# Designs tried in a protein design run: designed miniproteins, single chains. Part 96

Each design is a single chain, and the fold is of that chain. pLDDT is the mean over its residues in the fold that is shown.

## One batch from the design tools (miniprotein)

Design m3333
Fold by ESMFold2-Fast:
Structure m3333 (fold): chain A 96 residues (1-96)
Amino acid sequence: MINEEKVKKLAEILKSSDVPIEKLQELLKKAREFLKKGDLDGAGEEISKIVSLVESEEMKELLSEILEENSHLSPREQLELILKHLEEALKIVEES
């Protein structure tokens, strides 16, 4: 389910972005809380804020590829997968 190569690429993009790590943590935490409550629109909006702040076409392409490769999943499962990739990428950033 998790694509480790895409996680590494996302981590590189996040490291090179001007977005504070604390802001990324805040938005990912909010997205996770919305997803736990079944609020897919809320979770998607918080993820969209991350994409907008990072302003990376490569990030958009990577997230689109994850969704295309997993188009058979429900919307909730697709959001869970995107969120897991972003959470794992942020862990790499925090350890570097």
Scores: mean pLDDT 85

Design m3334
Fold by ESMFold2-Fast:
Structure m3334 (fold): chain A 66 residues (1-66)
Amino acid sequence: AAPEVDLREADPAARAAGLLELIRAASPEQRAAARDFFVRELTPLLSHADPRVVAAAREGLALLGE
């Protein structure tokens, strides 16, 4: 089933984890179709002060081939 993720989550760690789970659950075709969205959402998280947020963002981008 398609994952539900609250993309309005204010906590950056929860948002990063949610985006990563959404990417992990997506097929390669779904990742390709939504790639620009995921890259746009994850890239600013790479500069976040919380290393857990940075780690989740890096893993997500790696799964997208970035």
Scores: mean pLDDT 74

Design m3335
Fold by ESMFold2-Fast:
Parts: structure tokens; C-alpha cells; sequence
Structure m3335 (fold): chain A 81 residues (1-81)
């Protein structure tokens, strides 16, 4: 549903914002890595949302995978910083 799609996008963006704040406190390198993850994640989200061949359910599944991968990468960057 549109509500579930909106929720997962908002949660993913909130996680990126939190990781950027934490990374900025630790090092410029960590912040640069978080910014790169954010750029890649934003591009993937746009591609999924703009794909007219995908159903809302398929979009939701792909967005959940993008969120999972993003959360894992952000956790690793912050933990290593």
C-alpha cells in the first residue's frame, strides 16, 4: 500500500540522517561513507518508484530489501568509525 511504501521510505531516510549525525561526530571519512550510502539508496528508491512495470507489492518488497541493505551498511560504517 502507499502508506507502507511511505513508511519504509521515511524509516530509511531517518536511519540515514541518524547515521550521518553520528558519523559527523566521529570522522570526515565515516561521514563521506554515509553520504555515499545515502546517494546510492536514494537512487535505488527512485528507480523502484519510477518502475511502472512493478506492482505496489513488488515495489514494497524491493524497498524493504533496499532498507535492509542500507541499515546493515550504516551499522557497519558507524561501528568501524
Amino acid sequence: SDEEIERIIKETLAALARAAHEAARRSDEALAQVMAVGQETGRRIREILEDESLSDEEKLERLREVARETFARLEAIVAAA
Scores: mean pLDDT 87

Design m3336
Fold by ESMFold2-Fast:
Order: sequence, then structure tokens, then C-alpha cells
Structure m3336 (fold): chain A 99 residues (1-99)
Amino acid sequence: METDILKGIAAIAVATMRAALHQDEKIEVKPRAPSTDEEKARELIERLNKLIESGAPADEIVRAMEELVDALSGVTDPELVEKALEAIKKAIRYLNEQL
């Protein structure tokens, strides 16, 4: 119940950042790796954190956030969802400091 609400909030936050960057949303042409959503989410959390630490461009960070939010749709582990949301919050704060 709460996990689904948190996923929705994360998706809205990411969509808001996309709008702030004036970027068009694009339908991705099937690069979905055949792996569990939980494993994918862990890799994306680590990737997003590294992008923030390296000072990656806003576009790259927003793209990583979108991938993470999408992967969360299949995640049932509340600890993993919480870690993903913390990574997204950190990314949003970083982007706000750049704007």
C-alpha cells in the first residue's frame, strides 16, 4: 500500500524534473535487459549515486531517475524502494542546486 504511493510520488517528482529541463519524453526502443526488477533497481541506484558524485549533466541524471522509477514498478522489497527514493531525493536536490 504505502510502497505503491511512494512509487507514484517518485514518478511525479521525476516527471516534474523532466518538465523543468524542457525535454521531450521519448518512448524507449526496447533496451529492457532480461533481469529481475530488484536487481535492476539496485544497479540503477548505484549508477544514479555515481552520476551525482561525478557531477554528471542534468539530462543524464534525469534519465537515470526515470529508469529507476520504471524498475521500481516490479519491486516489492520496501527497503530497496526506500533506498531508491533516497537516491531520487538526492538527485533532485543536486539538480535544484544547479538550477
Scores: mean pLDDT 70

Design m3337
Fold by ESMFold2-Fast:
Structure m3337 (fold): chain A 87 residues (1-87)
Amino acid sequence: KPTPEEVARGAVELLESYLANTPIADPASRALLAEAIARLRAAVEAGDLEGFLATMEALARQLAETDPGTAAIIRWVVEEIRRAMGL
C-alpha cells in the first residue's frame, strides 16, 4: 500500500504537470497556482503532512468555483492521505 508521503508526492507531481500543460492566460492566476504548488512541494520534502493537507484543502476550496472537477480530485487525494495516516 502507498504511504501518505508517496500519495502526497504523487499529488504534487500531478499538479506540477497540470500547471506545466495547462494554458493559463492570466499571469497572476498562474503565479498564485505556482506558489501553492511550490508550498506543497516544500511540505512534502519537509515531511510536513499536516501543512500539506491544509494547503491542499485551501487549494480545493479556491478551485471549487472555477474548476470543480480538479477540486474533487484534490479532495479525493486528501481523503487517501488521511486513510493512509490512520494505518
Scores: mean pLDDT 75

Design m3338
Fold by ESMFold2-Fast:
Structure m3338 (fold): chain A 66 residues (1-66)
Amino acid sequence: SAMLEEARALVEEMIRLVEEGRSGEEIQPLEDRLVALLVRHPELIPELEPLLKRFRELMAEKGIPM
């Protein structure tokens, strides 16, 4: 699915930005795009769960609240 591939790419890019120490302002546009996509296609959430789990774990490691 093209939508699933776009969603995965968005989460992977968000992970990279957090790992690089980028600001929340740089991450926010990607998060906004991901949220918009998931609101329209909530069935993508289970497919993204492993990647979203990694993002949450990375945010916790950096001391950023979810």
Scores: mean pLDDT 82

Design m3339
Fold by ESMFold2-Fast:
Structure m3339 (fold): chain A 76 residues (1-76)
Amino acid sequence: SLEELRRQALKHIDDAKRDIELGRQLLKSTDRKTILEGIGRVLRGIGDAYEAKLLIEKAPDAVSEEEKKEIEELLS
């Protein structure tokens, strides 16, 4: 269903936004372990953004143009 695909896409967008933002914050650290965690978080977030993009390609009407824009910004 479109509602189910929408929920999955929005969850991936939310997870991507959280992990990328957290990763960017961790990358400002001077601690090597924290920097490496930050890299991992950013990569995880990019993966979630791609999952959202793939779901939207299957059901383009499941999300708004603003939500599609968020995905493109995360993948830029």
Scores: mean pLDDT 85

Design m3340
Fold by ESMFold2-Fast:
Structure m3340 (fold): chain A 70 residues (1-70)
Amino acid sequence: SQAARDAALDALMREAGALIAAVRDKMSPEQAAELDRLIRELLEAVAAGDEARARETFARMKALVDEVLA
């Protein structure tokens, strides 16, 4: 249902915000540019209601965050 999809996207956005906050001050300029690109892709996916694209973009964001925090 759309309500379930909207709830899933809201949860992804909250988690993405927390990840961004955790790494903001720890990134190289190259990592920051990649994160900005992924944030734009995530916002585009959410605006389109594309849960699959949002989940894929979020997985890539988590991978980048893991690199920053390593």
Scores: mean pLDDT 83

Design m3341
Fold by ESMFold2-Fast:
Structure m3341 (fold): chain A 62 residues (1-62)
Amino acid sequence: SAADVAAIEAHFRAAGAALEARTGVPVEVEVSAEGDTVTVTAKIGDKTLVLTGSIEDFLTLL
């Protein structure tokens, strides 16, 4: 649901903000959803991390 995607986005944005505050390295988080597939893209300074999974899989990480 849209609420589930919003919860996933809020979680990863909070984690990114905490990492940036701790390290001083800029962290940008983008979350996109297409059907049951969620893609989280985190840019940590010059590095990019991409995680892809189902809405249910991501909710179990919260």
Scores: mean pLDDT 83

Design m3342
Fold by ESMFold2-Fast:
Order: structure tokens, then C-alpha cells, then sequence
Structure m3342 (fold): chain A 103 residues (1-103)
């Protein structure tokens, strides 16, 4: 739970940085924060699964997906390539969450 709480807090902080970058039109920074959210969620979820904490891993992936969806919704003025990249990252985490639920 403490590890899950720390990861959720870090995802929230990365989301906040991405939303600030959107205000500045800094799309590279938006993608950098999104990549960090994905890396943190995947790395932490993998460890939670290894520890038998599947429900915590699913909750973390859901939190990361929600954060990326919020970033995507705020990215209406982004270049099409940036939007496509964000959609790809969301689909990647959805796929991992689905695989984990089916096991």
C-alpha cells in the first residue's frame, strides 16, 4: 500500500507537469512526462505482480491510464503526432491491464 501510494503520488506529480507543459505548448515535455508515467506504472505494476499484489497492480495501471486520458483531453491543440503518441501509450497500458486481468 505505501509503495502504491508513492507511485500514485508520483503519477499525479508527472500529470501536473504534463498539464503545465500543455499550457506552454511544450509538446516534447508533455511526451516526456507521459513516457515517465508509463515507465513508472509498468515497472511498479510488474513488481507488485511478482509480490502477489495483482489488485494493487491493476489499481496503479488504472491510475496511470486515467492520468494519460486527462493529458490527452487537455492536448486538443497538440500536433497530430503528439496525439497519436499519447493514444499509443494509453492503448499500451490498457493492453497490459487486460492481459493481467485475464491471467
Amino acid sequence: SEELERAVKEIDELKKKALEAIKNGDWQSVLDQADKIVDLAETTARRLVAEGRREDALALLDKAIDALMEILKASEKAPSETIARLIGLILRLIGERLQLELE
Scores: mean pLDDT 90

Design m3343
Fold by ESMFold2-Fast:
Structure m3343 (fold): chain A 75 residues (1-75)
Amino acid sequence: MLEEIRRQTMEAAERNFEEWKRMNPDATEETLKRIEEQLKKAAEETARRVAEARERGVPVESPAGGNPFKPFEKK
């Protein structure tokens, strides 16, 4: 389960990163690498949470969204 979810969250993170790049054409290479790392870390954390919730039978939404930084928000 975690492996499958990780693939899904990583794909979402990659898409979010590409979209972020298009929205920020003036971003430096250093900034791009930093954002990419943050998105990958968030994707891995999200995958773990989703996998744990599913194992416990807790309802959880798929790790997708229109806002590329939503995965970093905690509520």
Scores: mean pLDDT 69

Design m3344
Fold by ESMFold2-Fast:
Order: structure tokens, then C-alpha cells, then sequence
Structure m3344 (fold): chain A 84 residues (1-84)
């Protein structure tokens, strides 16, 4: 399911950061945001040029998934791995 995919990605980010520094955590969050921006750009392009194609449907689904990942609270994610 979509929720399981989000959870799996969040767990992968968490696992990749242990024993990561705060800089590594910040870099991982920036990568997630970059993936969201890329997915959104492809969605907007296909929406304008190729509506109702399988590619557009896949891009829309990807944009939604990556958008949810990017919307994870950056502060909460950083705080979960940083020492105060």
C-alpha cells in the first residue's frame, strides 16, 4: 500500500542515518525534497502535454508519494537523530 511504501522509505532514511551526523540527516532530507520537486516537475509537464496517458497517471502517483515524504516534519526527523 501507499502507507507501507511511505513507512518503508521513512525507515530506510532512519536506518541510513544511524549512526549518522546531523549533516547527513539534513542531506537525506534535502534528497527527499529534491525527489519531490522532480516528481512534481514531471507531473506538471505531463499534465500539460500528455493528459490521460499511463505516464501521466504514474507521474501523478509518484508526485503524491514523494510529496507526502517531503511533508514529513523536518524538525521532528532531525530531532529524532540529533543530540540536543
Amino acid sequence: SFAAELEARAEALAAARAPASEAEVAAALERVRALEAEAKAEYEKLKAEQPNTPEFKEAAARMTREGHLAALPAAALLLSHERA
Scores: mean pLDDT 62

Design m3345
Fold by ESMFold2-Fast:
Structure m3345 (fold): chain A 97 residues (1-97)
Amino acid sequence: MEEARKKAEEDVELAKEAAEAAKEAAEELKKDPKNSKAVARGVGAVLAAIGSAISAALYARKNGEEEAKEMAEKGQEYAEEAAKAIGAAAPNTLPFA
């Protein structure tokens, strides 16, 4: 239980870091919307945030419903934050957002 909880917390932190990387890529895209390297970094950061959010939710399920809900909500919030940052800077870059 504690091991799965720590893994969920680590994955939430990874989702948060990915959301911050997406925001940095979004700032580069606001200055140059055709910067393909910033687009690639931004999309990669969104995918990393989504993957980490899913992983956090799966680990949290082993700790019970309350912790599963809390970790899933935190991870999903960071994934949404990453997607919104890139979507706002390059609206046609994330067709699944």
Scores: mean pLDDT 74

Design m3346
Fold by ESMFold2-Fast:
Structure m3346 (fold): chain A 85 residues (1-85)
Amino acid sequence: KAKELAEALRRAYEALLRAIEENVEEAPKVAREGAEEVKKYDEEVGEAFLKDAEAIVKRAKEDKEKGIEDAESMKAGFEDVYNAL
């Protein structure tokens, strides 16, 4: 059970990071899709992922405008959600 949830979270974050890297405008959709997958295993964790993903996307868009890459914020989001498990 916990492993399936952790795997869903990993896939959701990996998909989000790829979307941000390739097309940040698509990232909000990818975040929602990832949250729906995570919610199949745990609704609270899925909601936490969505909130975290939205913050990561907002920051990534701002950093892109400034010419700054912010991989640290994305990694911090992973750790925060894993700690909520």
Scores: mean pLDDT 75

Design m3347
Fold by ESMFold2-Fast:
Structure m3347 (fold): chain A 71 residues (1-71)
Amino acid sequence: MEEEKKLIEEGEKYFEEGKYKEAAKKYVPLLSSKDPEVKAKAYEGLGRIAEAQGKLETAEIFFRAAEDARK
């Protein structure tokens, strides 16, 4: 939906600005989405944040969750 797409866009903007906490706040609500693609994009966003913070194990978990959401 338009609202979920807006949250993804805002999360990406905050991520590009290095505002990882604000970016995560935009992605977390989307984890409850009924849309597999929206849920996958939220997990991918959280994975990118974890990678940027050097949390490689956490990033791997999120990227795997994104792939699982698309099944």
Scores: mean pLDDT 84

Design m3348
Fold by ESMFold2-Fast:
Structure m3348 (fold): chain A 98 residues (1-98)
Amino acid sequence: MTETVEQTFNLEPGGSGSFSFTASSAGTYSISVTNEGENPVTVKVTLTDSNGNTYSKTFTLEPNGSGSFSVNLAAGTYTVTVTNEGEKPATIRVTVTK
């Protein structure tokens, strides 16, 4: 079965939001980022494990645009942080799927 965790963030310029998820099993996880707002956005998505190791990717997305990346994760708890690196407010949906 495909497990999905989803969060929507309203971020001011330079603002960030985060959520945690548990990878119940090792495998490939997909992180998808969708711009639900009316402004083009530049957002950085950072995945942090319990040991402080980080993986990050920056997306430049038009209104209603989306991007994704896949990561190979061990079982454990992870924090997803989304940062608005642009100069306009952003509404960003982040989905983690196995």
Scores: mean pLDDT 82

Design m3349
Fold by ESMFold2-Fast:
Structure m3349 (fold): chain A 90 residues (1-90)
Amino acid sequence: APPPALARAEASVEVRLAPGASDAERAAAEAAVSDRLVAGIRTLFALAGGDAAAEVDLEGERTDTRVSVRATFTADDEAAARAGAAAFAA
């Protein structure tokens, strides 16, 4: 039989930078996004800890004026996937 359909939840985070932002300002923006990703991943795996299908897919876009990351949280349990996405978006 084909595998059951997995639950997926998607969230996006954008941090805006001033034109000519310093390396320190860019690093701070990326650290902020990284902290949100860690929160999302920890939430997903805490709720879905034995789920071999639990995964996070990332799509990032960086420009002179923004850091944007879209994360897709996948699990057998919809509540786990949604909680991961919500923690990332918070």
Scores: mean pLDDT 78

Design m3350
Fold by ESMFold2-Fast:
Structure m3350 (fold): chain A 64 residues (1-64)
Amino acid sequence: MDEEMLELAIAVVKAVAKSNGIPLEEAAESLIDESKGGLKKSPVTELIKEALINLSRGKELVLP
């Protein structure tokens, strides 16, 4: 997984949450729902899930 892509995903989730005044989990679900508009799985979905884990732990980025 690309570290820069994960950091971007974290920033996007945070930005969507702030712009809409919604929880980080709800922002991530909205982004996942858009990416699932006909797809079973997507690399973007995995990045968003990883971003939520990092945010919930007070970390900005996690490297595998």
Scores: mean pLDDT 65

Design m3351
Fold by ESMFold2-Fast:
Structure m3351 (fold): chain A 66 residues (1-66)
Amino acid sequence: LSPRQQIERLVAQGVIAWMEGNSEEGVALFQQASALAREAGLLGTEEMPELPRSVAEARARLAALD
């Protein structure tokens, strides 16, 4: 996966975990996404994936990456 696709996957998984009550896993996934974005030079750029607004949206984005 490209760095952008890896960040998208981590963010989507983080949203799902957070919204389903696994806040510790959600935070860890968001921290991984942030670190990868910084390493890839995507943090603060237009190429940075937008945060999914719902679990349904997050799952749809994950399906699109498979």
Scores: mean pLDDT 76

Design m3352
Fold by ESMFold2-Fast:
Structure m3352 (fold): chain A 80 residues (1-80)
Amino acid sequence: SSLLARAEAILDRIKALLLELAPELAKEYGISVEELKALISRAIAGAREMARAAVAAGPEAAEAFVATLEADLAAAEARL
């Protein structure tokens, strides 16, 4: 599925950006960089499961999920 591949590509980019922002985010939230990286890994794993579920639910759900990920990516990029 092209939508699943697109969702996974966006999630990989979001993960990369969040890891780049990790020192600043860790300071903002008052936690260690190691704890934040663990939270990012768990969140991305959960989002990948949600992407698979959305694709299984059908094209409308898949497109809506991809749109949500594109918004999340834009928000993360705006912090660089």
Scores: mean pLDDT 85

Design m3353
Fold by ESMFold2-Fast:
Structure m3353 (fold): chain A 90 residues (1-90)
Amino acid sequence: AAGKTFAASGTAYAVDSNGNVSASAPASGTFTVTKVEGNLATGTVTLTTSLPDGTAGFEGTVDIDGAQPLYASGTVSNGVFTGDAVVKLK
């Protein structure tokens, strides 16, 4: 439901200033649901990772029964990935 927070874990991908994938690292933290439309949940993620500061993406799992993989895009600052995320529910 909207306003709920769930555990999330997977891999974050950093993009360097030249647009190349410069690093990938495990990332884990939370996904907070801001909106649910049918079987689609949209929200924000806050994940801890060892990636350098910059633009990054994330692909992983969220602790929601029947959920498909969680995808996010955002930024890394001081070892924290923050971004917008979407997951499809069953």
Scores: mean pLDDT 80

Design m3354
Fold by ESMFold2-Fast:
Structure m3354 (fold): chain A 79 residues (1-79)
Amino acid sequence: EAAARQAIIDAILRGTHAANKAGVGDEVLPLVRQAAEALRAGDYETAASYFEKGAELLKDVAPDAAEAFRQAAEIARQM
């Protein structure tokens, strides 16, 4: 649904912003790009896996970003 896609986009924006504030935006950017490509292709399982990798990378340095990416993964799995 369009609403679910918008919720994922909002979570990506929140997560990316928090990661940039924590100084780790460059480490997350490739994972976000891969997740976005998977979403565009309709591959929601692959998108969720990249969001989970981003959350794992950020869990100790940017917990707010990690939580946003976990939310994005959960929404992607529901699509």
Scores: mean pLDDT 80

Design m3355
Fold by ESMFold2-Fast:
Parts: structure tokens; C-alpha cells; sequence
Structure m3355 (fold): chain A 86 residues (1-86)
């Protein structure tokens, strides 16, 4: 099981956006564990940005292959952030 830590920056967070963000985080973890392609991961990251007001996503992950996919996904989604392996 991949261990994933997210640090998010956001603007204008409300309860509705928080609920949607939680659902998107669950979907992100699911797709990452399925080793989904960067394009699919990017769709989720883009929804976080567009639908929940997330402005930055910083990720810590324990798998170097997953880290590379996450970096590519952030770039494809146009979301600011970094990916670190531990």
C-alpha cells in the first residue's frame, strides 16, 4: 500500500468545498494505489484546483515511481506543488 501525505493550500474554503475535496482526496489515493496513468491523476488534481479552491498541492510519498507520476500529473493539471520521496 502506497503511503501518501498531502499538504494543501486553498482560498475560500467552505463546508461544500471541503466535502468535495475529501471525496477527491479519496479518489486520488485510490488511483495512485491502482498505479493509474498521470493523465487520470491530473484530472483529479485539476478538479481539486477548479472545484475546491486548492491553489497548491505538496505531496510526500514512499514510492519513487509514484512520485514521478505525481510530478507529471501536477504539471499536466497546471497545479503548483512539489513531490518528495521519503
Amino acid sequence: MIRLRLSLKYEGMDREKQIKLSQLIERLVEEVNRRSPPERIAEILKEMKEDTGVTRIDVTVDDPEVAERLREALEKAGVEGTVRVV
Scores: mean pLDDT 84

Design m3356
Fold by ESMFold2-Fast:
Structure m3356 (fold): chain A 67 residues (1-67)
Amino acid sequence: MEELIRRALEKVRKFFGLPESASDEEVIKAVESVLKAEGERLVTQLMGTFGLSEEEARALAEYIEEA
C-alpha cells in the first residue's frame, strides 16, 4: 500500500510541477482543487488525469479519504 501511494504521489507532483519537497498534504490539496469526485469516480479520474494504474489510483483515493 505505502509503495503504491508513494508512486502515485510522485506522478501527481510531476503532473502539477510541484517540487519533490512538496508535502503529501500539498499534493492532496492540488488534486482536490482539480478533481471533485469520491469513491470509484475519483479512482477513474486519477487514472485518466495523472496516468496512474488502477492500484496506484485506488491506494491514493483511499489515502486522500483517510487524510
Scores: mean pLDDT 78

Design m3357
Fold by ESMFold2-Fast:
Structure m3357 (fold): chain A 84 residues (1-84)
Amino acid sequence: MPLSEEEVKELALKAIEYIKKGDLEKALELLRKVQEALENQEFSDEVYAEYYKALGELAKSQEEEKAAKKYFEKAKEIYEKLGL
């Protein structure tokens, strides 16, 4: 079933919440749903920014500092282009 842009953004934001709570299993479940939607549908750059931010938080929680930096940098560049 196709997800709306709002639903995909909400899934990414909830994934970040679960990462911060230490519930990585639930976070990965939500991030997989986001990735599946992004592979099958076109969304605005804002959705990709939220997704990269979530991937950065996930990498940071696993102490993967180089991966976290790259994902946060991608999200930041998108947010700056959007004036956010």
Scores: mean pLDDT 83

Design m3358
Fold by ESMFold2-Fast:
Structure m3358 (fold): chain A 85 residues (1-85)
Amino acid sequence: MEAMRERAEEVLAEELAQVPEEDRELVREAMELMLEAMLAKQAGKYEEAAALYEKALELMEKLGAPREEVAEAAARARAALEAAA
């Protein structure tokens, strides 16, 4: 389980490498929250997923980051987790 999560974190780290250094911490947090929201929804934890998604959106709004790019990175990390399972 932890090893599969580390693989998803590696995918997120690769996406972060393309982000300006100054914004990396906030973009990383937004991508992680989006990934957690997707995983919570898949596990049937809808209230938790909604809260995580809302927090990710708040960070993206503050950053001015494109929602599509952050969501795409999180989706790739989720796909890596599913492939490792």
Scores: mean pLDDT 70

Design m3359
Fold by ESMFold2-Fast:
Structure m3359 (fold): chain A 71 residues (1-71)
Amino acid sequence: DSSIRQMIQQGQQRHRQDISKGDQIAQQLGITLPSDQQKIDLYQIYQMLQQMGVDFSKDIYNQILQDRNMM
């Protein structure tokens, strides 16, 4: 129970941080994101690409958005 509460609290803090970081990345790329979920998704994609040694660009983000809209 204590462990579950700690995970929820950390998840909520992580969620807010991911939104903030996604917003900063969007501003750097000159992208306007209409929802907090899209900001989180942008940050997660950015982190994944960075782990793979791939430079994150506006073009890559637009391709990922198209794939998600087709699915």
Scores: mean pLDDT 71

Design m3360
Fold by ESMFold2-Fast:
Structure m3360 (fold): chain A 68 residues (1-68)
Amino acid sequence: SAAALAAAEARGQAAMARASPLIVELVQKKLAERGLDVPITSVQEALELLSDEERIEVAQQVAAQIAA
């Protein structure tokens, strides 16, 4: 139904709104731990600077904070 779709979209947008600043913050923290001072302009750029293992770790931390 339209109501179910709207609810799913709102939930997705709320999750993305919470996730985006957390992803940037966590990525900047990981880069700083490596001694990298790189300005992050987008979530996409941030994720591309991480290894696959680091991306999984960030995703798990973001999911845990959103789920809490």
Scores: mean pLDDT 72

Design m3361
Fold by ESMFold2-Fast:
Structure m3361 (fold): chain A 90 residues (1-90)
Amino acid sequence: SIVDAALKEVDEGKEIVKKRVEELKKTLSDESREQLDKLLAEFEKKVQEIKEKIAKAKTEKEVIDAMKEYQEAFKEFVEKVEDIVAKEKQ
């Protein structure tokens, strides 16, 4: 179903993000690691809220709207991570 496909995409994306964050943390200062951990926690909380919206969706439009929220949250997360890395590494 569209719901099952959306939940799978969100879960797979979350696992990729967690792996990238752990790799980045190995090269960052303690301060940047703390900022990254906080940012990841905020992203994971947002992803959980979006997953709940997807699971409760009664129409395909509600699933699509929730996936757009996920894509925007992911984009904002990536931009904030890039800002942290840029401040550390040039």
Scores: mean pLDDT 85

Design m3362
Fold by ESMFold2-Fast:
Structure m3362 (fold): chain A 67 residues (1-67)
Amino acid sequence: MSREELEALVRGGREFVAILRAQGADPERLARLEALLDAAEKALSDGDVETAQRYVEEAVALFEEML
């Protein structure tokens, strides 16, 4: 996955977190999702695309469990 794709997924993930929070989703799962997105963003800022991809994949898996 490219850096640009990962940056787009982090942005989309933050928008989905805001929507899920407004709809009363589980605060514990939202906090974990936010932590994964924060970790991915930090990895991208550090130039570690491979670590960012792993955090994004974990966030996507958690998001699918919340659907």
Scores: mean pLDDT 82

Design m3363
Fold by ESMFold2-Fast:
Structure m3363 (fold): chain A 57 residues (1-57)
Amino acid sequence: AVEKSPQELAELLKKTLPAPEVNRLKKLPQSQLADVLQTRLGVPPQDAVQVAQLLQL
């Protein structure tokens, strides 16, 4: 599937990334985490902030 919800993207990232990387992402400021999600992981800009919030919960 091409289209994923922010929740599905956050869950996918938690499952695919190693635990140390997930913990590193959780420590980033939300704005920097959103930028990493957009540039490195291909998350759409409109979803990146919500995915960042879900990863930091």
Scores: mean pLDDT 75

Design m3364
Fold by ESMFold2-Fast:
Structure m3364 (fold): chain A 65 residues (1-65)
Amino acid sequence: MEEERRELLEYAQELIDRGLLESVEFEGDTITVKTKSDSVETATAVSALGIEAVALGLKLKVEDT
């Protein structure tokens, strides 16, 4: 579970490095991501992140810049 959370954080950081996300924050059982673009690629990446987060029992919140 901690290892899976770390993998999720690493994936989120990769999305930031690719310019798809502006920031990622963990607060309790919630992961909040701030999107930098409104492209189909960003939407697909956020959807994939959301599926993994739900599988880990986390809630995903998406905020636009």
Scores: mean pLDDT 76

Design m3365
Fold by ESMFold2-Fast:
Structure m3365 (fold): chain A 96 residues (1-96)
Amino acid sequence: AEKDALDEDAAPVYDTAKALGYDEAVALFERAREVGPGEGELLYAKAVATAVWEQVERDRERYGLSDEQLAAIREQLDRELEEVEELVRKREAEAR
């Protein structure tokens, strides 16, 4: 099933988020498994974006990121999520 494939694909990111205590990302991964295909794919994308953002925020000082670079990363993540949301919505409507 699509949800099972999504869960397997998400496993490395889920394990990392869980090990690092990214609770919000972990909760989104767990929800993605629960709701299944379509909505689950969107929740998976949100979980990945959330984990990336939490890691960037925690390691900002280590990476020497400027406020402008952080804003650009946030904007890119938001844009990618919007695109995934649109694609999932359209695909689910067409596929039933």
Scores: mean pLDDT 70

Design m3366
Fold by ESMFold2-Fast:
Structure m3366 (fold): chain A 78 residues (1-78)
Amino acid sequence: MKITKFEYDEKTKKFTIVLEVKVEKAGHYLLEITLPEYPELVAKVPLYFPEAGTYKVTITGEIDGDYLKITSVKVEKL
C-alpha cells in the first residue's frame, strides 16, 4: 500500500487520501488508514476487490474530535 496523494483542509477539517493498493487475491479486506500528522487517529475501511491487480483507492472524510469520519470511498482498478 502506497499513499500517492494527501490533502487536508484545516478550515473544514476535511481530508482526501489516495492510495495505490496491490491485491494478490480477490476478497474482502480491512484497510487501516492513518493521517501523516495524526498517526494515533486510525480509520478502518472495509473494501472488496473483485480480482487481483493494482487499485487506486480514494478516501474522503473529516476529523471529528478524536475520530476519523469516512464520508466516501472510491475504488478504481489501474
Scores: mean pLDDT 79

Design m3367
Fold by ESMFold2-Fast:
Structure m3367 (fold): chain A 58 residues (1-58)
Amino acid sequence: MPTFSDEEIREIAKAAGVSVPVARAILEALLNAEGKLTPPPGVSPGAFAATLVALSEF
């Protein structure tokens, strides 16, 4: 991804307590939606919120 490396995605996933594919899907959705706070398909609202909190610390 132009904004996040695979290493950064792994660190965000670990901090959020979600799997790497889930963190990647959330980050791609945020980039494509220009910051819209809507969970992508197949992601729970809790996993989405945890990933946003982890991302805000980077």
Scores: mean pLDDT 71

Design m3368
Fold by ESMFold2-Fast:
Structure m3368 (fold): chain A 85 residues (1-85)
Amino acid sequence: EEFERMAERILELAEKASKASGIERDIYVGLLEIQLAVALNTLKRKPDEKEAEIFIETLRKLAEHPDPEVRRLAEGWLKKLEEIK
């Protein structure tokens, strides 16, 4: 539940970032990056296959997002996960 809630928040922040502009957009992008880092660090501290699957699927959804910056950010995080195997 905690990890699923974190995934929901990641998707919510991406939507808010895509609809915002200027400084507000920068704030939401920053919060999105913080939530992604928290999710990855949670998986590093307590590895869980199902939670890792949820995180990867969340990143794949972001990689298909209409906002190019959100897609670029998701692609970067997917590469980070590949390097940890």
Scores: mean pLDDT 81

